# Designed miniproteins, single chains, part 109

Each design is a single chain, and the fold is of that chain. pLDDT is the mean over its residues in the fold that is shown.

## One batch from the design tools (miniprotein)

Design m3807
Fold by ESMFold2-Fast:
Structure m3807 (fold): chain A 101 residues (1-101)
Amino acid sequence: MSEEEKEKIQGFIDLIKSHPDASVLDFPFLEEEVPGIYSKVSNPMDLFTIETLVDRNLIKSVEEFLDLVETMYNNIKSVFPESSPIYKKASSIMDLIKKNS
């Protein structure tokens, strides 16, 4: 990908990390913390994994990066009810990303 796309991806990562609730993206949780999580999540994804993929030049576009971010969000939605604080915090972060996309 271009240097402009790399800068845009880094901008999104910095934006996510600046959010006070960014720790909800430390998903997936351990099985003992959220029983049955691994049986409900076919594609585990978290922010640290995404950062590792970016650092290793394994992300080819901004679109691919945003698809991985959407995968993290969908995993949270599959495990937690819409009324939960975790779901609401993750939705707030996704709204912030969409406003800057």
Scores: mean pLDDT 73

Design m3808
Fold by ESMFold2-Fast:
Structure m3808 (fold): chain A 100 residues (1-100)
Amino acid sequence: SADAEEQKNLLQLLIESGKKLLKFLESDSSLSDDEKLDEIKSATDHIIEVAEKLDLPPEKREELLELAEKIKEAVKNKDVKKALEYMKKMIELLEEIVAE
């Protein structure tokens, strides 16, 4: 249906932008750890905001929210490596949702 295709297109855009951001954050040595954490937090907040407007399976929505909370905790602890790891898992979860 048109609505299902629109939802898939929005999820694919989130996946693509998330992957580009991860590549940038992993390769750009000019950013401070605090700047990287700010970018990760901003991207995570945006993904959750968009996902809340989509008709996602409840179990996948819960997993997405749990990953967002783990990212928030890593940001609070200034753990860039864990924040990047959880953000990568969040993008992988979005890819799983699109594949179903």
Scores: mean pLDDT 85

Design m3809
Fold by ESMFold2-Fast:
Formats: structure tokens, sequence, C-alpha cells
Structure m3809 (fold): chain A 76 residues (1-76)
């Protein structure tokens, strides 16, 4: 599960593929947020994986914990 998700996200980084990401906000009891992002890099820290991405709509860089990414889809 996580290795497949990581491989697909790394492919999106390599191809500069814009993504729609559904993210689990663990701090708010399962609230979900949607991000439209240009993926920049996968970062590993303390055994956890993070997607560094540019949020295209808000024009801010975001860092998303990969295990909290529920779904993601390629955008044209």
Amino acid sequence: MLPEKLAKLQEAVKNKQRLLVAYHDADNGGRKSLHVVDPIAIIEKDGKYYLKAYDYVTKKEVTLLVENILQFYSLP
C-alpha cells in the first residue's frame, strides 16, 4: 500500500504531473481537505514520507504526510 503510493507519487514528481489530492486532517477527527498541487519532491524524515508540493490554487508550498493522502488523481 504505502510503497505503491510512494512509487506513484515519485512518478508524478518526475513527470511534473499536476495532482488532485484528498488529504486526511488527523487533527480534526477525520476532516478531509482537497489540494490541487504540482508535486516537487518526496522527502523522508524519521521513517515518515512527505510530499512537498506547490498548491496551485493558493500559490503556496505545502508538505503533506504521504500516509494521510487518501486518494490522488492526475489532472490534465
Scores: mean pLDDT 78

Design m3810
Fold by ESMFold2-Fast:
Structure m3810 (fold): chain A 67 residues (1-67)
Amino acid sequence: MTHQVGLAPVSGDTQVIIVEVDGEWLARATPVEDREKGIQDNVSGKRAGYVLESKSLDPANIFDLEL
């Protein structure tokens, strides 16, 4: 179950699948985009969870922290 806490869906090149657990979540971008945008630095909320590439999730919903 997800609480949708600070989710920024994006349809760009940054594709990352995450899962929220215990009210916590973690996001990680692709190795190409994360270096260009610096998404790692945009993640302020250290939410614990884990990223999974399950086909059950729509790969079109990626995190993209726009400033």
Scores: mean pLDDT 38

Design m3811
Fold by ESMFold2-Fast:
Formats: structure tokens, sequence, C-alpha cells
Structure m3811 (fold): chain A 59 residues (1-59)
């Protein structure tokens, strides 16, 4: 997937994680944290350092 799409998915996962934390939903929080790590690993494999930094800022 492209950098913008990956950045968007990272932002969604991060936002969902924050919302789960506020709600006290530990199961959802763990799921969203795992998803963020999965997306970050994918970004690291497909994006250069500059693109990865941009994706991180978008999250």
Amino acid sequence: IDAEELARELAEAQGAGVRAAIAGDEASLKRHVARSRELYALAEAHLDEEQLERARRAA
C-alpha cells in the first residue's frame, strides 16, 4: 500500500487505541496497539525513513 494509505490506517489505529484507553476497554486497547505495531512494521518494510517519519506524524 502507499504511504498516505498506511499513514491513514496508523492514525485510525492510534485514535481507536486512545478511545479504548479512555473507555477503560483493555481488550480493545491491546487489539489496537497490536494493529498499530503491525502497521508500523509494514511501514518500516515499505517506506524509507522520511516517509516513515511522515506516517508517524500523521498518527
Scores: mean pLDDT 72

Design m3812
Fold by ESMFold2-Fast:
Structure m3812 (fold): chain A 68 residues (1-68)
Amino acid sequence: SAMAEAFAREVLELVEAGRVEEAERLAGKQATDGRGSDVKAALDLLRAAGREEEAERLEKAAIQAVTA
């Protein structure tokens, strides 16, 4: 969706800028808001861009946010 694509792009831009902690907070918020599909789109985009380590960090942050 256009919203998932916009979120994925924002997350990639934050990661590319070295603002990974902000990207983790955004992923956690989207997961808590029930927008797991947006989080998945962002993780898929990060992995496609070769940012596997950052994708793993965001995935863990999203899981932690909904489990807390």
Scores: mean pLDDT 86

Design m3813
Fold by ESMFold2-Fast:
Structure m3813 (fold): chain A 57 residues (1-57)
Amino acid sequence: LAEKLAEEIAKLKDPSHVAPLLYRYGVPQEIIERFAELAKDETDPKRIAELVKELLA
């Protein structure tokens, strides 16, 4: 799951699309909220993908 999500996230041009993607893949709401807090100032898709992998590990 984490690897697949990282691949999809790296393809996104808009960071605002990450949270809906996590929801579609069944990531718990608590994790999605934590991600939003950690990634609020991050715009690099590669860094965002790494953050998601860490949260899902």
Scores: mean pLDDT 72

Design m3814
Fold by ESMFold2-Fast:
Structure m3814 (fold): chain A 83 residues (1-83)
Amino acid sequence: VDTIGLPGSEIVKLADPDGDGKYDENLKEFLKDFQKAFGLKEDGVLDEEARAAIKQFQEVFGLPNDGLLDKETLDAFKKKFDI
C-alpha cells in the first residue's frame, strides 16, 4: 500500500531544523537509496517495501524498528551515506 504525506512530512520537520524544506529532497534520496540497496523499486515513496528495508536498516544500527524515517534513522543514514 502506498503511503504519501504523513511519514515524509513529519520527518522533514524533524530533520529540517532550519525549516528551509531541503530535507524533503533528502528524504526522497534516502528512500531511493534504501530501495536501491535492497533491490526495491526506486520511487522515493514510503510504501510497505521501503518500510521493510528501513526496519532492516534500523535493526542493523540498533534503532527502533518502526519502518519510519525518524530522526535516529535519518541521522544513522546520513552518517552512512553522507546525506
Scores: mean pLDDT 61

Design m3815
Fold by ESMFold2-Fast:
Structure m3815 (fold): chain A 65 residues (1-65)
Amino acid sequence: AETLLKQIKSLLLKEGIPREDADKIMGLIKNKQIEEAKKLIEELSTKKGNNNLKNLLLDALDTVL
């Protein structure tokens, strides 16, 4: 599971999400706060205007969970 978390963080950073926000999402996932993680991903993806990033990350979370 640690490898999948690193992949998600890498995707967030690649799309220009700040490291602090990426770390927040990772912390929420590790704490099983999945709904909060999804909300934050949606907010950040909307801010960046990247619906493909949002869909990819939500699919990744559904695969992990």
Scores: mean pLDDT 72

Design m3816
Fold by ESMFold2-Fast:
Structure m3816 (fold): chain A 51 residues (1-51)
Amino acid sequence: MVKGEFEKAGINPTEAELEYYVKNVTNMGQLSVIRAKIAESKATGKKISEL
């Protein structure tokens, strides 16, 4: 999964980058959840996969 790939690299993707990847590899229901996680990751400084 793309989130796992970013996690392994220790990279928090930008909103634009992750939105692009999620659109191409994740269904609509999961997209909204991932967007929420991006916002929380930005606010807390934690990796998206840990939220």
Scores: mean pLDDT 57

Design m3817
Fold by ESMFold2-Fast:
Structure m3817 (fold): chain A 71 residues (1-71)
Amino acid sequence: KEERIRELEARIRELQARGAELAAERGEDHPEVLRVAIEIGRLEAELAELLGNEENAAKSRAQVAELEALL
């Protein structure tokens, strides 16, 4: 459980850096940027569930659904 939390946090940080790079290169509304944001949201939802934060998990899932609608 604790190892999975660290893995998720590390992956989220890596994707946030990648997303920032892509947004700078291609613009924040580019499909590749949106796909990275969707993956970050999915991982954030999983992390929130593992931490017992159901409110944040629900918010992250809602954000993912909104971003998926833009693709």
Scores: mean pLDDT 81

Design m3818
Fold by ESMFold2-Fast:
Structure m3818 (fold): chain A 94 residues (1-94)
Amino acid sequence: MSPQDQVDIQIYVDSSNLVVDSVQRMVDQMQSDPSVTQQQINQLRNIQRQLQDYTNQLITAYQNNSPVSNITSIYNQMQQVWDQFIRIVRDIRS
């Protein structure tokens, strides 16, 4: 693993934890909004669980010295799920 790869992986772990914290706050805030339905909250909680699962996979892969390509693949999948979460939040608030 190159020094650049080590820095990138540390950024992936740190950013994943920030994303999970941000999602928790956003969903909790939306749950207090009477215009947001229970079905919409359940959809967001399902995506929140997926983001947590990817973050756990990323941490486990890093701790197990998995190939950089595997770690990067997990991070890219997490980013796609995060983008989907943001789009759903925008649709709910529109």
Scores: mean pLDDT 83

Design m3819
Fold by ESMFold2-Fast:
Structure m3819 (fold): chain A 74 residues (1-74)
Amino acid sequence: AADEADVERLKKGAEELVKQGKSAIAFTAIGVQAAAFDIMGRTDAARKLLEFAADLYEKQGETELAKRVREIAA
């Protein structure tokens, strides 16, 4: 499905940026894309990207931000 393919591509891109030490850029890119998907009515894709962003925040010790992002994604 188009949503799954787009989400998977964006997740891989974000993971690549995080591996390069560019976590702030990765989070910004995910946030912008999730907002764009939501505006376009692609709510499931937006939710999946936000859930992925929450997991990345949690892995970096940003548990408060992770919780807030999950609340938005729900």
Scores: mean pLDDT 78

Design m3820
Fold by ESMFold2-Fast:
Structure m3820 (fold): chain A 90 residues (1-90)
Amino acid sequence: MEAKKIGDNVFTVDWEELKKLGLKVGDTVLIEPESGENIIAAITEIDEENKTVKLRSAKDGKEYTIVDGGKVEKLNKKINGIFVKARIKV
């Protein structure tokens, strides 16, 4: 399962698959870009009407946005002491 990068810090994922993961504000996800370092980010906002999720990187505080249209994978494991609920491969 992979997400598509559509802009700097913007990824497209399958919204229905994302919702099935039961993600909520405060949950942590792993973003794995095809090029570059893995990003561990906490969910800061979920907008179900617009099918948008905002995240903030734990490493550098950068904001990332997820929009509907791609694929996502369930993870539910600890990485470097942080519980990561989903993996988003870009």
Scores: mean pLDDT 70

Design m3821
Fold by ESMFold2-Fast:
Order: structure tokens, then sequence, then C-alpha cells
Structure m3821 (fold): chain A 91 residues (1-91)
């Protein structure tokens, strides 16, 4: 649809969502928390729609916790949780 511009629109599969999250981690390390948060939320929506395994469901929980930490300004805790989520999503 052309009506809404979405950051990270390339994420249509779990693999693409993982790539988007990895780019968001790079942005977090550079101090771009707002852009990273939006990219992570977009990737999370893709993962939620595609999740079929217990590992993918655990990754969803970890990403939700990471979003909470980012909203509180705890970037280091968020990075740790996102790295764990990537491990679960890597099959």
Amino acid sequence: GGEAIRIGQQATTIDQAVDAIRRALDSLRQGYVGGALQAIRNALQVIQRRATTPQQIQAIQLINQAIDYLQRGDVDSAISLIQQAIDYLSQ
C-alpha cells in the first residue's frame, strides 16, 4: 500500500526481519535509538506473523522485553536481549 511509509519495509520473511534487527543493533551502537526502535517494532510484526516454532515465540518475548528496555533508556540490556533473540531466530 502507498498510503503509509514504514521503516524497514524490506522485512517480509524471518530472515529479512533478522537482517533489519541486525541493522537496528548497529544504529543503537551509534546512538540512533528512535530509528532502531521503529525498525525493531516493524521486524517484530513480521516475526509475529511468521512465527511457527517455540524458538521463534521465545524470540518474540525477548524482543518485547528489549523494546521495554529501550523505552526506559537501557540500551545495553536491549542489545543483549536482541542478540539472544537473533540466536533463537537463526533456527
Scores: mean pLDDT 78

Design m3822
Fold by ESMFold2-Fast:
Structure m3822 (fold): chain A 70 residues (1-70)
Amino acid sequence: TEKEVEKLVAEFEAAVEEALKTQSLSETLKQMQKLTVELFEKLEELKASKEVMTKAYKRLLALKAKVLAS
């Protein structure tokens, strides 16, 4: 459902923000890469629409830009 997708994306964003507070930038980027793969695998299992996948991808790009700027 859309609620499950939003929860998964929110959990991903929270995990990346926590990594930024507790880990180095390089370790955060490695963790983010791993979490990105896991997120999209879960979205595929939920049979998320192309629109939902595109929205999630855009949120990931915005978060990656924020991480790289920190």
Scores: mean pLDDT 79

Design m3823
Fold by ESMFold2-Fast:
Structure m3823 (fold): chain A 95 residues (1-95)
Amino acid sequence: AALSPAEAALLAEAVKKMAEVVELGREKGIPEEKIAAYVQIFADAFGRLRATIADPAALRAALDRLYEVVKESIEKNLSLEELRARVEEVVDAAV
């Protein structure tokens, strides 16, 4: 599928942020299985935001907020249930 330059840049930024989540999780000694689950929750939430938000600037702001929530959840080693709840709040606020 043909992506606009703005969409391609946002997708690249999301991939970069997911890689940073993996590195942070490893640095904090989080189990690989839990890191994979965190990345999947991030990816699924970003997919939902991307499907809903047409404006690239608004989508970027939502991606930045989503990244902050996921990063904080890793730093605090939160449960997957707590991460999902926090992520849903970000998605709901952005719609």
Scores: mean pLDDT 84

Design m3824
Fold by ESMFold2-Fast:
Structure m3824 (fold): chain A 82 residues (1-82)
Amino acid sequence: SMMDQMDSMIQQMITAINNGDYQTMFDLNVQIIDLANQMSVDDQTYLQNVINSIQNNSTDPQSSVMLSNLSTIIDQIVQQQQ
């Protein structure tokens, strides 16, 4: 399912953050955005909450900026579908 793919990408994102792997984070941001455009509004809202949770637990400024940018894009996608 699309949610299984999203959960897999989120787990890979957490691993990339822990490893300081900014290239993998960037590649995953692109994939997450693409999949989010195909998801229901309820699933997109779930994704927003997950990304915000990860960002709030991030201590690395670079990862925090990348997650903030991702959160902004997902918020825009949700707003366009409402």
Scores: mean pLDDT 79

Design m3825
Fold by ESMFold2-Fast:
Structure m3825 (fold): chain A 70 residues (1-70)
Amino acid sequence: LEEKVFEALEKALGVKAETPDELQALIYYAGYGIEPPKEDDPLYRNKVSGFVFRGGKKLGEALGIPVEEV
């Protein structure tokens, strides 16, 4: 995967991925075909909650984690 693509997405969303889990969430948001987030896994939601909070409503909706729940 291209580093430049991640930088472009981070700039567009106004957020920076800080953990491997957040980077995977960014890749999923970009549609690169990684496994979708586990909706029923509270640990997954916890791992990316800060990323969703920083990235805002658009990112949260795309990942199935509403901003109002983080």
Scores: mean pLDDT 64

Design m3826
Fold by ESMFold2-Fast:
Structure m3826 (fold): chain A 84 residues (1-84)
Amino acid sequence: PLLRIESLVGKRVRFVDANGEEREFYIESVETDPETGKRYARLYDPVTKETYYMGADYKLFETKEEAVSSTESLPELVDLEVIE
């Protein structure tokens, strides 16, 4: 089901990324880049202990600059599974 991305901050979520890989992350924050106006999410992978940034299309980047330059704004509604 589609969920508001802002409601998922602090939750562990599972989704299929742009490469077709099933991934789990904590959504640490949802922010708007002041230069571009684009929304992005900051994600934490508890397995690898890496931080990623996500814009549109479930594409993951190591930096927020790459996320906002390489993709469209993160939608308000996303198809993510919440891990209970």
Scores: mean pLDDT 82

Design m3827
Fold by ESMFold2-Fast:
Structure m3827 (fold): chain A 98 residues (1-98)
Amino acid sequence: MDLEGLSPEEQAEAAIEEARRKAEETGSGEMGGAADFGELALKAGSDPRDIANFLKELVEGGESEKISKYLAKVAKTSTPEGVGGAISGVGAIIEREL
């Protein structure tokens, strides 16, 4: 996923779309859940840069430690409405690591 030169919001939207595409291509429920989480977190006012970084690391097969770190940042910047999305995202990552 190439996010260079995009605004933070455009990066988040592109990352969500790429996660959605990868979910459809691979049949991965965890990737679909991550895309749903990204959409919910962005709508709930989370930092779009943290959303983009989380989804980029997940889509590109990055390190679980980095994925968890970005997810924690997204959760901290979410409004109360975004808490359910953060919980769903954690579940998707745990399923991937098991």
Scores: mean pLDDT 67

Design m3828
Fold by ESMFold2-Fast:
Structure m3828 (fold): chain A 85 residues (1-85)
Amino acid sequence: SREEILQQTEEILGELLVKLFDRFFFGTSDQFKKMQELVDLVYQALEALRSGNLEEARRLLEKAREQAREIGEDDIAERLDKIIE
């Protein structure tokens, strides 16, 4: 349901913010930038979901899934894939 998708997306965003802060203090500039790009995509998708723009949310979640795979966040990519269906 829309409520479940929203909750799952919020949980992923929270986890990614923790990872972003970890990369800020202990990662390289490149690692931080790539994680920041992933956070931005998930945040934009969450805003689209909250506004009822489901087509834009799907597009942003698909981009987030590909970004997660590229940076080796396989668990996040799998969870995003399940949300997209």
Scores: mean pLDDT 88

Design m3829
Fold by ESMFold2-Fast:
Structure m3829 (fold): chain A 85 residues (1-85)
Amino acid sequence: LREEIRELARRVAEALGLDPEEVVRAVEEFLARAAAYTGDEELAERMVLLALRAAVARLAGDEARAAALEAELRRLVAEARALAA
C-alpha cells in the first residue's frame, strides 16, 4: 500500500473517530478488490487516492477541493469503463 494512501486513510479515521488501523485494513481490502475489478493496479491506486483526498477535503470543510477531486475521480472511472468496453 502506498504511504500516501495509508496516511490519508489514517486522517479519515482520525476525523471520524475510528480506529486508524481498521480503516487502513478496509482501504487495503477495497484497493485489492478495485485492482482485481479494473485489471490495473496503478489505476485502482489512483482512484482510491482521489476518493480518500476528496473525503479528507470534505471532512475539512473544503467543498471546492472535494468537488474538484470527485469530478476527477468520476472522469477516471468513466475512462476506465470506456477502455473495458
Scores: mean pLDDT 79

Design m3830
Fold by ESMFold2-Fast:
Structure m3830 (fold): chain A 66 residues (1-66)
Amino acid sequence: GLGEELLEAIRAGDNETARALIREYLAEHRLSVEEQALLWSLSQYDGSDPERLERALARFEEIVAR
């Protein structure tokens, strides 16, 4: 589904595709301000902190599973 495609784009480092999918996801799903901020921060990841990325992705996977 759309959430799975978004997670795959983020994990692949495809930030352009991730940003497009986030816009589509937010059009269909109501998220909190904190959850929206998490999605946008993940789409801006540049590879500088892989451990922090994995922790953030684990949090986001719980959101996408809704």
Scores: mean pLDDT 73

Design m3831
Fold by ESMFold2-Fast:
Structure m3831 (fold): chain A 77 residues (1-77)
Amino acid sequence: MKSYERVATLASGAVVETRLEETDEKLKLRVVLRDAAGRVLAEAEAEAPISDLEAQAAKAAEVAEALRPALLAALAA
């Protein structure tokens, strides 16, 4: 199993926490957007079979769309 965790801080002080867990069977993605005070602005998670790149791309797009309004607001601050 591979596990990747990335934390990115935006100019506004908002934080994007991304966790990606890769197994031989599936890929799990979790993204949490927090403001500078640590309050959760948006959160999304999805999983897809590791053998299905099209499903993985579709689930990543679903996560991005779910987070989009909060992320745009955080980037504009």
Scores: mean pLDDT 77

Design m3832
Fold by ESMFold2-Fast:
Order: sequence, then C-alpha cells, then structure tokens
Structure m3832 (fold): chain A 105 residues (1-105)
Amino acid sequence: SSAAAAQRRAEFEALAQGVADAVKAVLKALEDPRLSRAELAEKFREQGYPRIAEAIEAGDLEALKEETLRAIREALIREGMPEEVAEEIVERAREIVEEEEKAKE
C-alpha cells in the first residue's frame, strides 16, 4: 500500500512536470526574439487554439500561461482522464512553472 502510494505520487509528479515543460516551451517561444509574435499566434490559431493566439498577440505572459494550462487540461479530459485528476495535474504544473519563474534571474 505504501509502495503503491509512492508510485502513484511519482507518476502524478512526472505528468505534472511534463505539463509544466510544455507551458514553459510556449512561454519561451514568446520571449525568443527570432520568432515573429504574429507568425507564432497564427500557428496556434490554425491548430485550433484562438485564446492562446490572442494571448501571444497581446504579449501577455500570464494570459498565455493560463490559456496553455486550460488547453492542456481540456486535452487530458478528451483523452479520457477524469476532470478532477486533470485539474490536479494542471494545478501542480502551475506551481512548478511559477517556482521556476521565481528562480529565474
């Protein structure tokens, strides 16, 4: 029982880290001076993420983080993950992203 609980926690943390890494990649793309903000936004809009595209166009890092987390949550639910579990993973991923943002100097 204790070993099974530790394994479930490790799997949860691995999934949350994966979500956090995806969010960080999107945020990093907006900060990359070699990438056109308009072109990046058009790619996300074409892929069916208009809210992410709007956040990119606005240069709003907080909105971009939130809309990316929302899109991932919706994708996890579509893949058959229970809504409550998807929400817990996304909230843990948010914590990881925010901790890493605070450590950035």
Scores: mean pLDDT 83

Design m3833
Fold by ESMFold2-Fast:
Structure m3833 (fold): chain A 76 residues (1-76)
Amino acid sequence: MTKEELKKKILEMVKEAGRDPEAVEKALEERGASEEELKELVLLAEYYKEAKKAKSDEEVEELAEKYKELAEELEK
């Protein structure tokens, strides 16, 4: 995914979560977020979306381990 596609996906997820997408966009621009940081934010957002659907602590732990492994692979 391009940096712009990652940014757009993050803003859509923020909007779906009922947060202010303009505030998040401004924060990302002022911070100068890298493509790697944007990828990490997308993975975390997907994890939280799946965690919200999970009704047991065991399912949440499995998701956390899975996304941690994916994040480590992206850093290599």
Scores: mean pLDDT 65

Design m3834
Fold by ESMFold2-Fast:
Structure m3834 (fold): chain A 85 residues (1-85)
Amino acid sequence: SPLVEQLKGSIDTAAKFAENEEVIKSIKNYLIDVAKANPELGREALEYIKERLEQAKKEGSDQVKIDVLKELGEEVEKAIKEAES
């Protein structure tokens, strides 16, 4: 799905530019908006975030990258729950 590929690309960008607060804020807001509008797409984004987080841990990536992926996952999960309440 083109939309799923776009979500994955945004998550990859967040992982690559984890120290760039403006990029992270923009991607976070985008993922939250998508999850609220379509919780199913939010779940697909959340699954990919979890995969990227586990990969970052296995690679011994910088803590900032791990923290950003964790925060994105928490915010997307919260947005899904709020949309389904």
Scores: mean pLDDT 88

Design m3835
Fold by ESMFold2-Fast:
Structure m3835 (fold): chain A 77 residues (1-77)
Amino acid sequence: TPSAFERLERNIRTVLEKTAEEIAKEKDPKKRKLIIEMTRGVIEVAIASFRNSGLISDEQAEELRERAEKELKKLEE
């Protein structure tokens, strides 16, 4: 049975994959930047919700934030 951390990690991965697809189709740099920023917000809220509910630790929350930020930076460059 997947842990809360594993489920959240998979959900974040799916969100990032969808964002990458949207960025690949979008030609306007300003709209691409907005999509990335909105995606960052969605991921931050999800991680905070799991952390605040005690489903994941502070260390696990920070690990997921760092991994998501690294992937989002790749989409910006």
Scores: mean pLDDT 87

Design m3836
Fold by ESMFold2-Fast:
Structure m3836 (fold): chain A 95 residues (1-95)
Amino acid sequence: MSEAQLEAEIEASMLRMKSAVKMFVEEDYDAGKEENAKALTLEIESGLLTPEAVRASFDASAPLIRQRAEQLGRDADKVLEALREGIEEAIRRAE
């Protein structure tokens, strides 16, 4: 992994934390989607992830995301839809 890829991974992780706060604490799904899209765009453009890997990772994580949303009393379907929309937006931006 290059230094630039490591920096991208760190920035993306911070953006994902911001996305989680927006979605799970503030219930601002549009803002959460945008922060997640920024994180994923950075990882795709830096070569850390491919569009296929991003989609596969989301599909693998979806049950855990649903469980966490339900535990927090949030609408799991809205959270998952915002995350899915963010992924597709990130892929469009990285094209």
Scores: mean pLDDT 83

Design m3837
Fold by ESMFold2-Fast:
Structure m3837 (fold): chain A 92 residues (1-92)
Amino acid sequence: SVYEEVQRLVREAAENGDYDGALERLAKIAAEHRGTDPDVLTVVGAAALQLERIREEKLPAGTPVELDTGSDDPEAQREALRAVGEKLAERA
């Protein structure tokens, strides 16, 4: 599952501190799946925001992270996360 792969990348990056390497891999996953499954972009976007939050706040591995999407609406949150994934795909 792409979802399991993305979750593994986030966990390993948080444990080893290779945030840039994980973000590069997430960008490639987003680019490869952009035309086949738009939900993958949402998952990648969520993972990227989680990694950025962990990096900025220097949180320990396994710390629960709340994603700031600028909205309390679940549909708007999913759209914001997808946009992050699309931006990453463009960089790959």
Scores: mean pLDDT 73

Design m3838
Fold by ESMFold2-Fast:
Structure m3838 (fold): chain A 65 residues (1-65)
Amino acid sequence: MEEIERYLREGREGTEDTYYYSRGQIGLLTSGDEANRLGNEAKEEARRDKERRLAEQLRLALLRS
């Protein structure tokens, strides 16, 4: 179980909601395979959130110029 939570923590880099939501589903699913799938989803959500934020900052920088 703790190992599963480590997966979710990595995914929450940039988003607490992703970690919280996936953590709830992990509690319902108690298998390594399911943990891997949910952990991967959490990681991708956090990564995409960072990408969106960076794109927004770039666009805003152009407007500030």
Scores: mean pLDDT 59

Design m3839
Fold by ESMFold2-Fast:
Structure m3839 (fold): chain A 100 residues (1-100)
Amino acid sequence: SSMLETMRKIREELGEVLNKAREENLSPEETAERVLEVVKKYSDNPAAQALAAGIEAYLAGASKEEVLAVVEEKAKDLPQEIRDEVKAILEKIIEFIESL
């Protein structure tokens, strides 16, 4: 699936961004902004649009529950496999930021 291939590329690039954020001792907000820049490169992909909406909600001060709800609404028409991957990536991003 071309959408799954795009999600794999996003996951790989996000891994690099998160490692660099740790090395540079970035704030949660700075980390989220760099994550958003990566995701926006793939903005023609609906799954990437859902991830971007979640990260933007986080940057606007939304709770984890509100962020997840925004992503689920944006991804609702996507295949279950893609929705699960979007949610998994988002949860890993939030967990990483909470660990900073």
Scores: mean pLDDT 84

Design m3840
Fold by ESMFold2-Fast:
Structure m3840 (fold): chain A 83 residues (1-83)
Amino acid sequence: AAAERQRLIEEGLALLDRFERDGLTPDEERGLRAAAAELLLRKENAELPDEELLKLLKELHENLPVEVEEALRILREELRAMA
């Protein structure tokens, strides 16, 4: 179980390194911003049931508050914290 988690964290960090080095497409930027915003929302609301969390995620996707540079920083810090 731990091996799969560690592999995903390492793959995520490698992907973020590539994005910082090579840049992102508009679709990748949107996906990255959404991932970072979702991560922050889940972390802030870890105590909520999945059904209520999904409702908040739908509202979040209608207005993504996180820019690409901030999204890269947030995701990198969280992946390192989980490692």
Scores: mean pLDDT 74

Design m3841
Fold by ESMFold2-Fast:
Structure m3841 (fold): chain A 70 residues (1-70)
Amino acid sequence: LAELARRRALAALRAAVDELTRLGRGDLAPEVEVLIDDDGRVTVEVPASMPEEVARAVRRAADEAAARAG
C-alpha cells in the first residue's frame, strides 16, 4: 500500500473508534472496517446493526481525519 493511503486509513480508523467510544458505542468498534481501493481511496464500512445517527457521525469523523492525514 502507498504510504499516504495507509496513513489516511489509519487516521480514519482511529477517528471512527474514538467517535464510537465518545458516543458510548465502543462495542461496535471491532465491526468497523477501513478499506483502501486501487486508487488509494479510503472507505469506511460500518455494520448494518449500527444506528444511522452513529454511522453518520463515525463516517464524518473518519472522512475528516483521512483528509487531514493527507
Scores: mean pLDDT 78

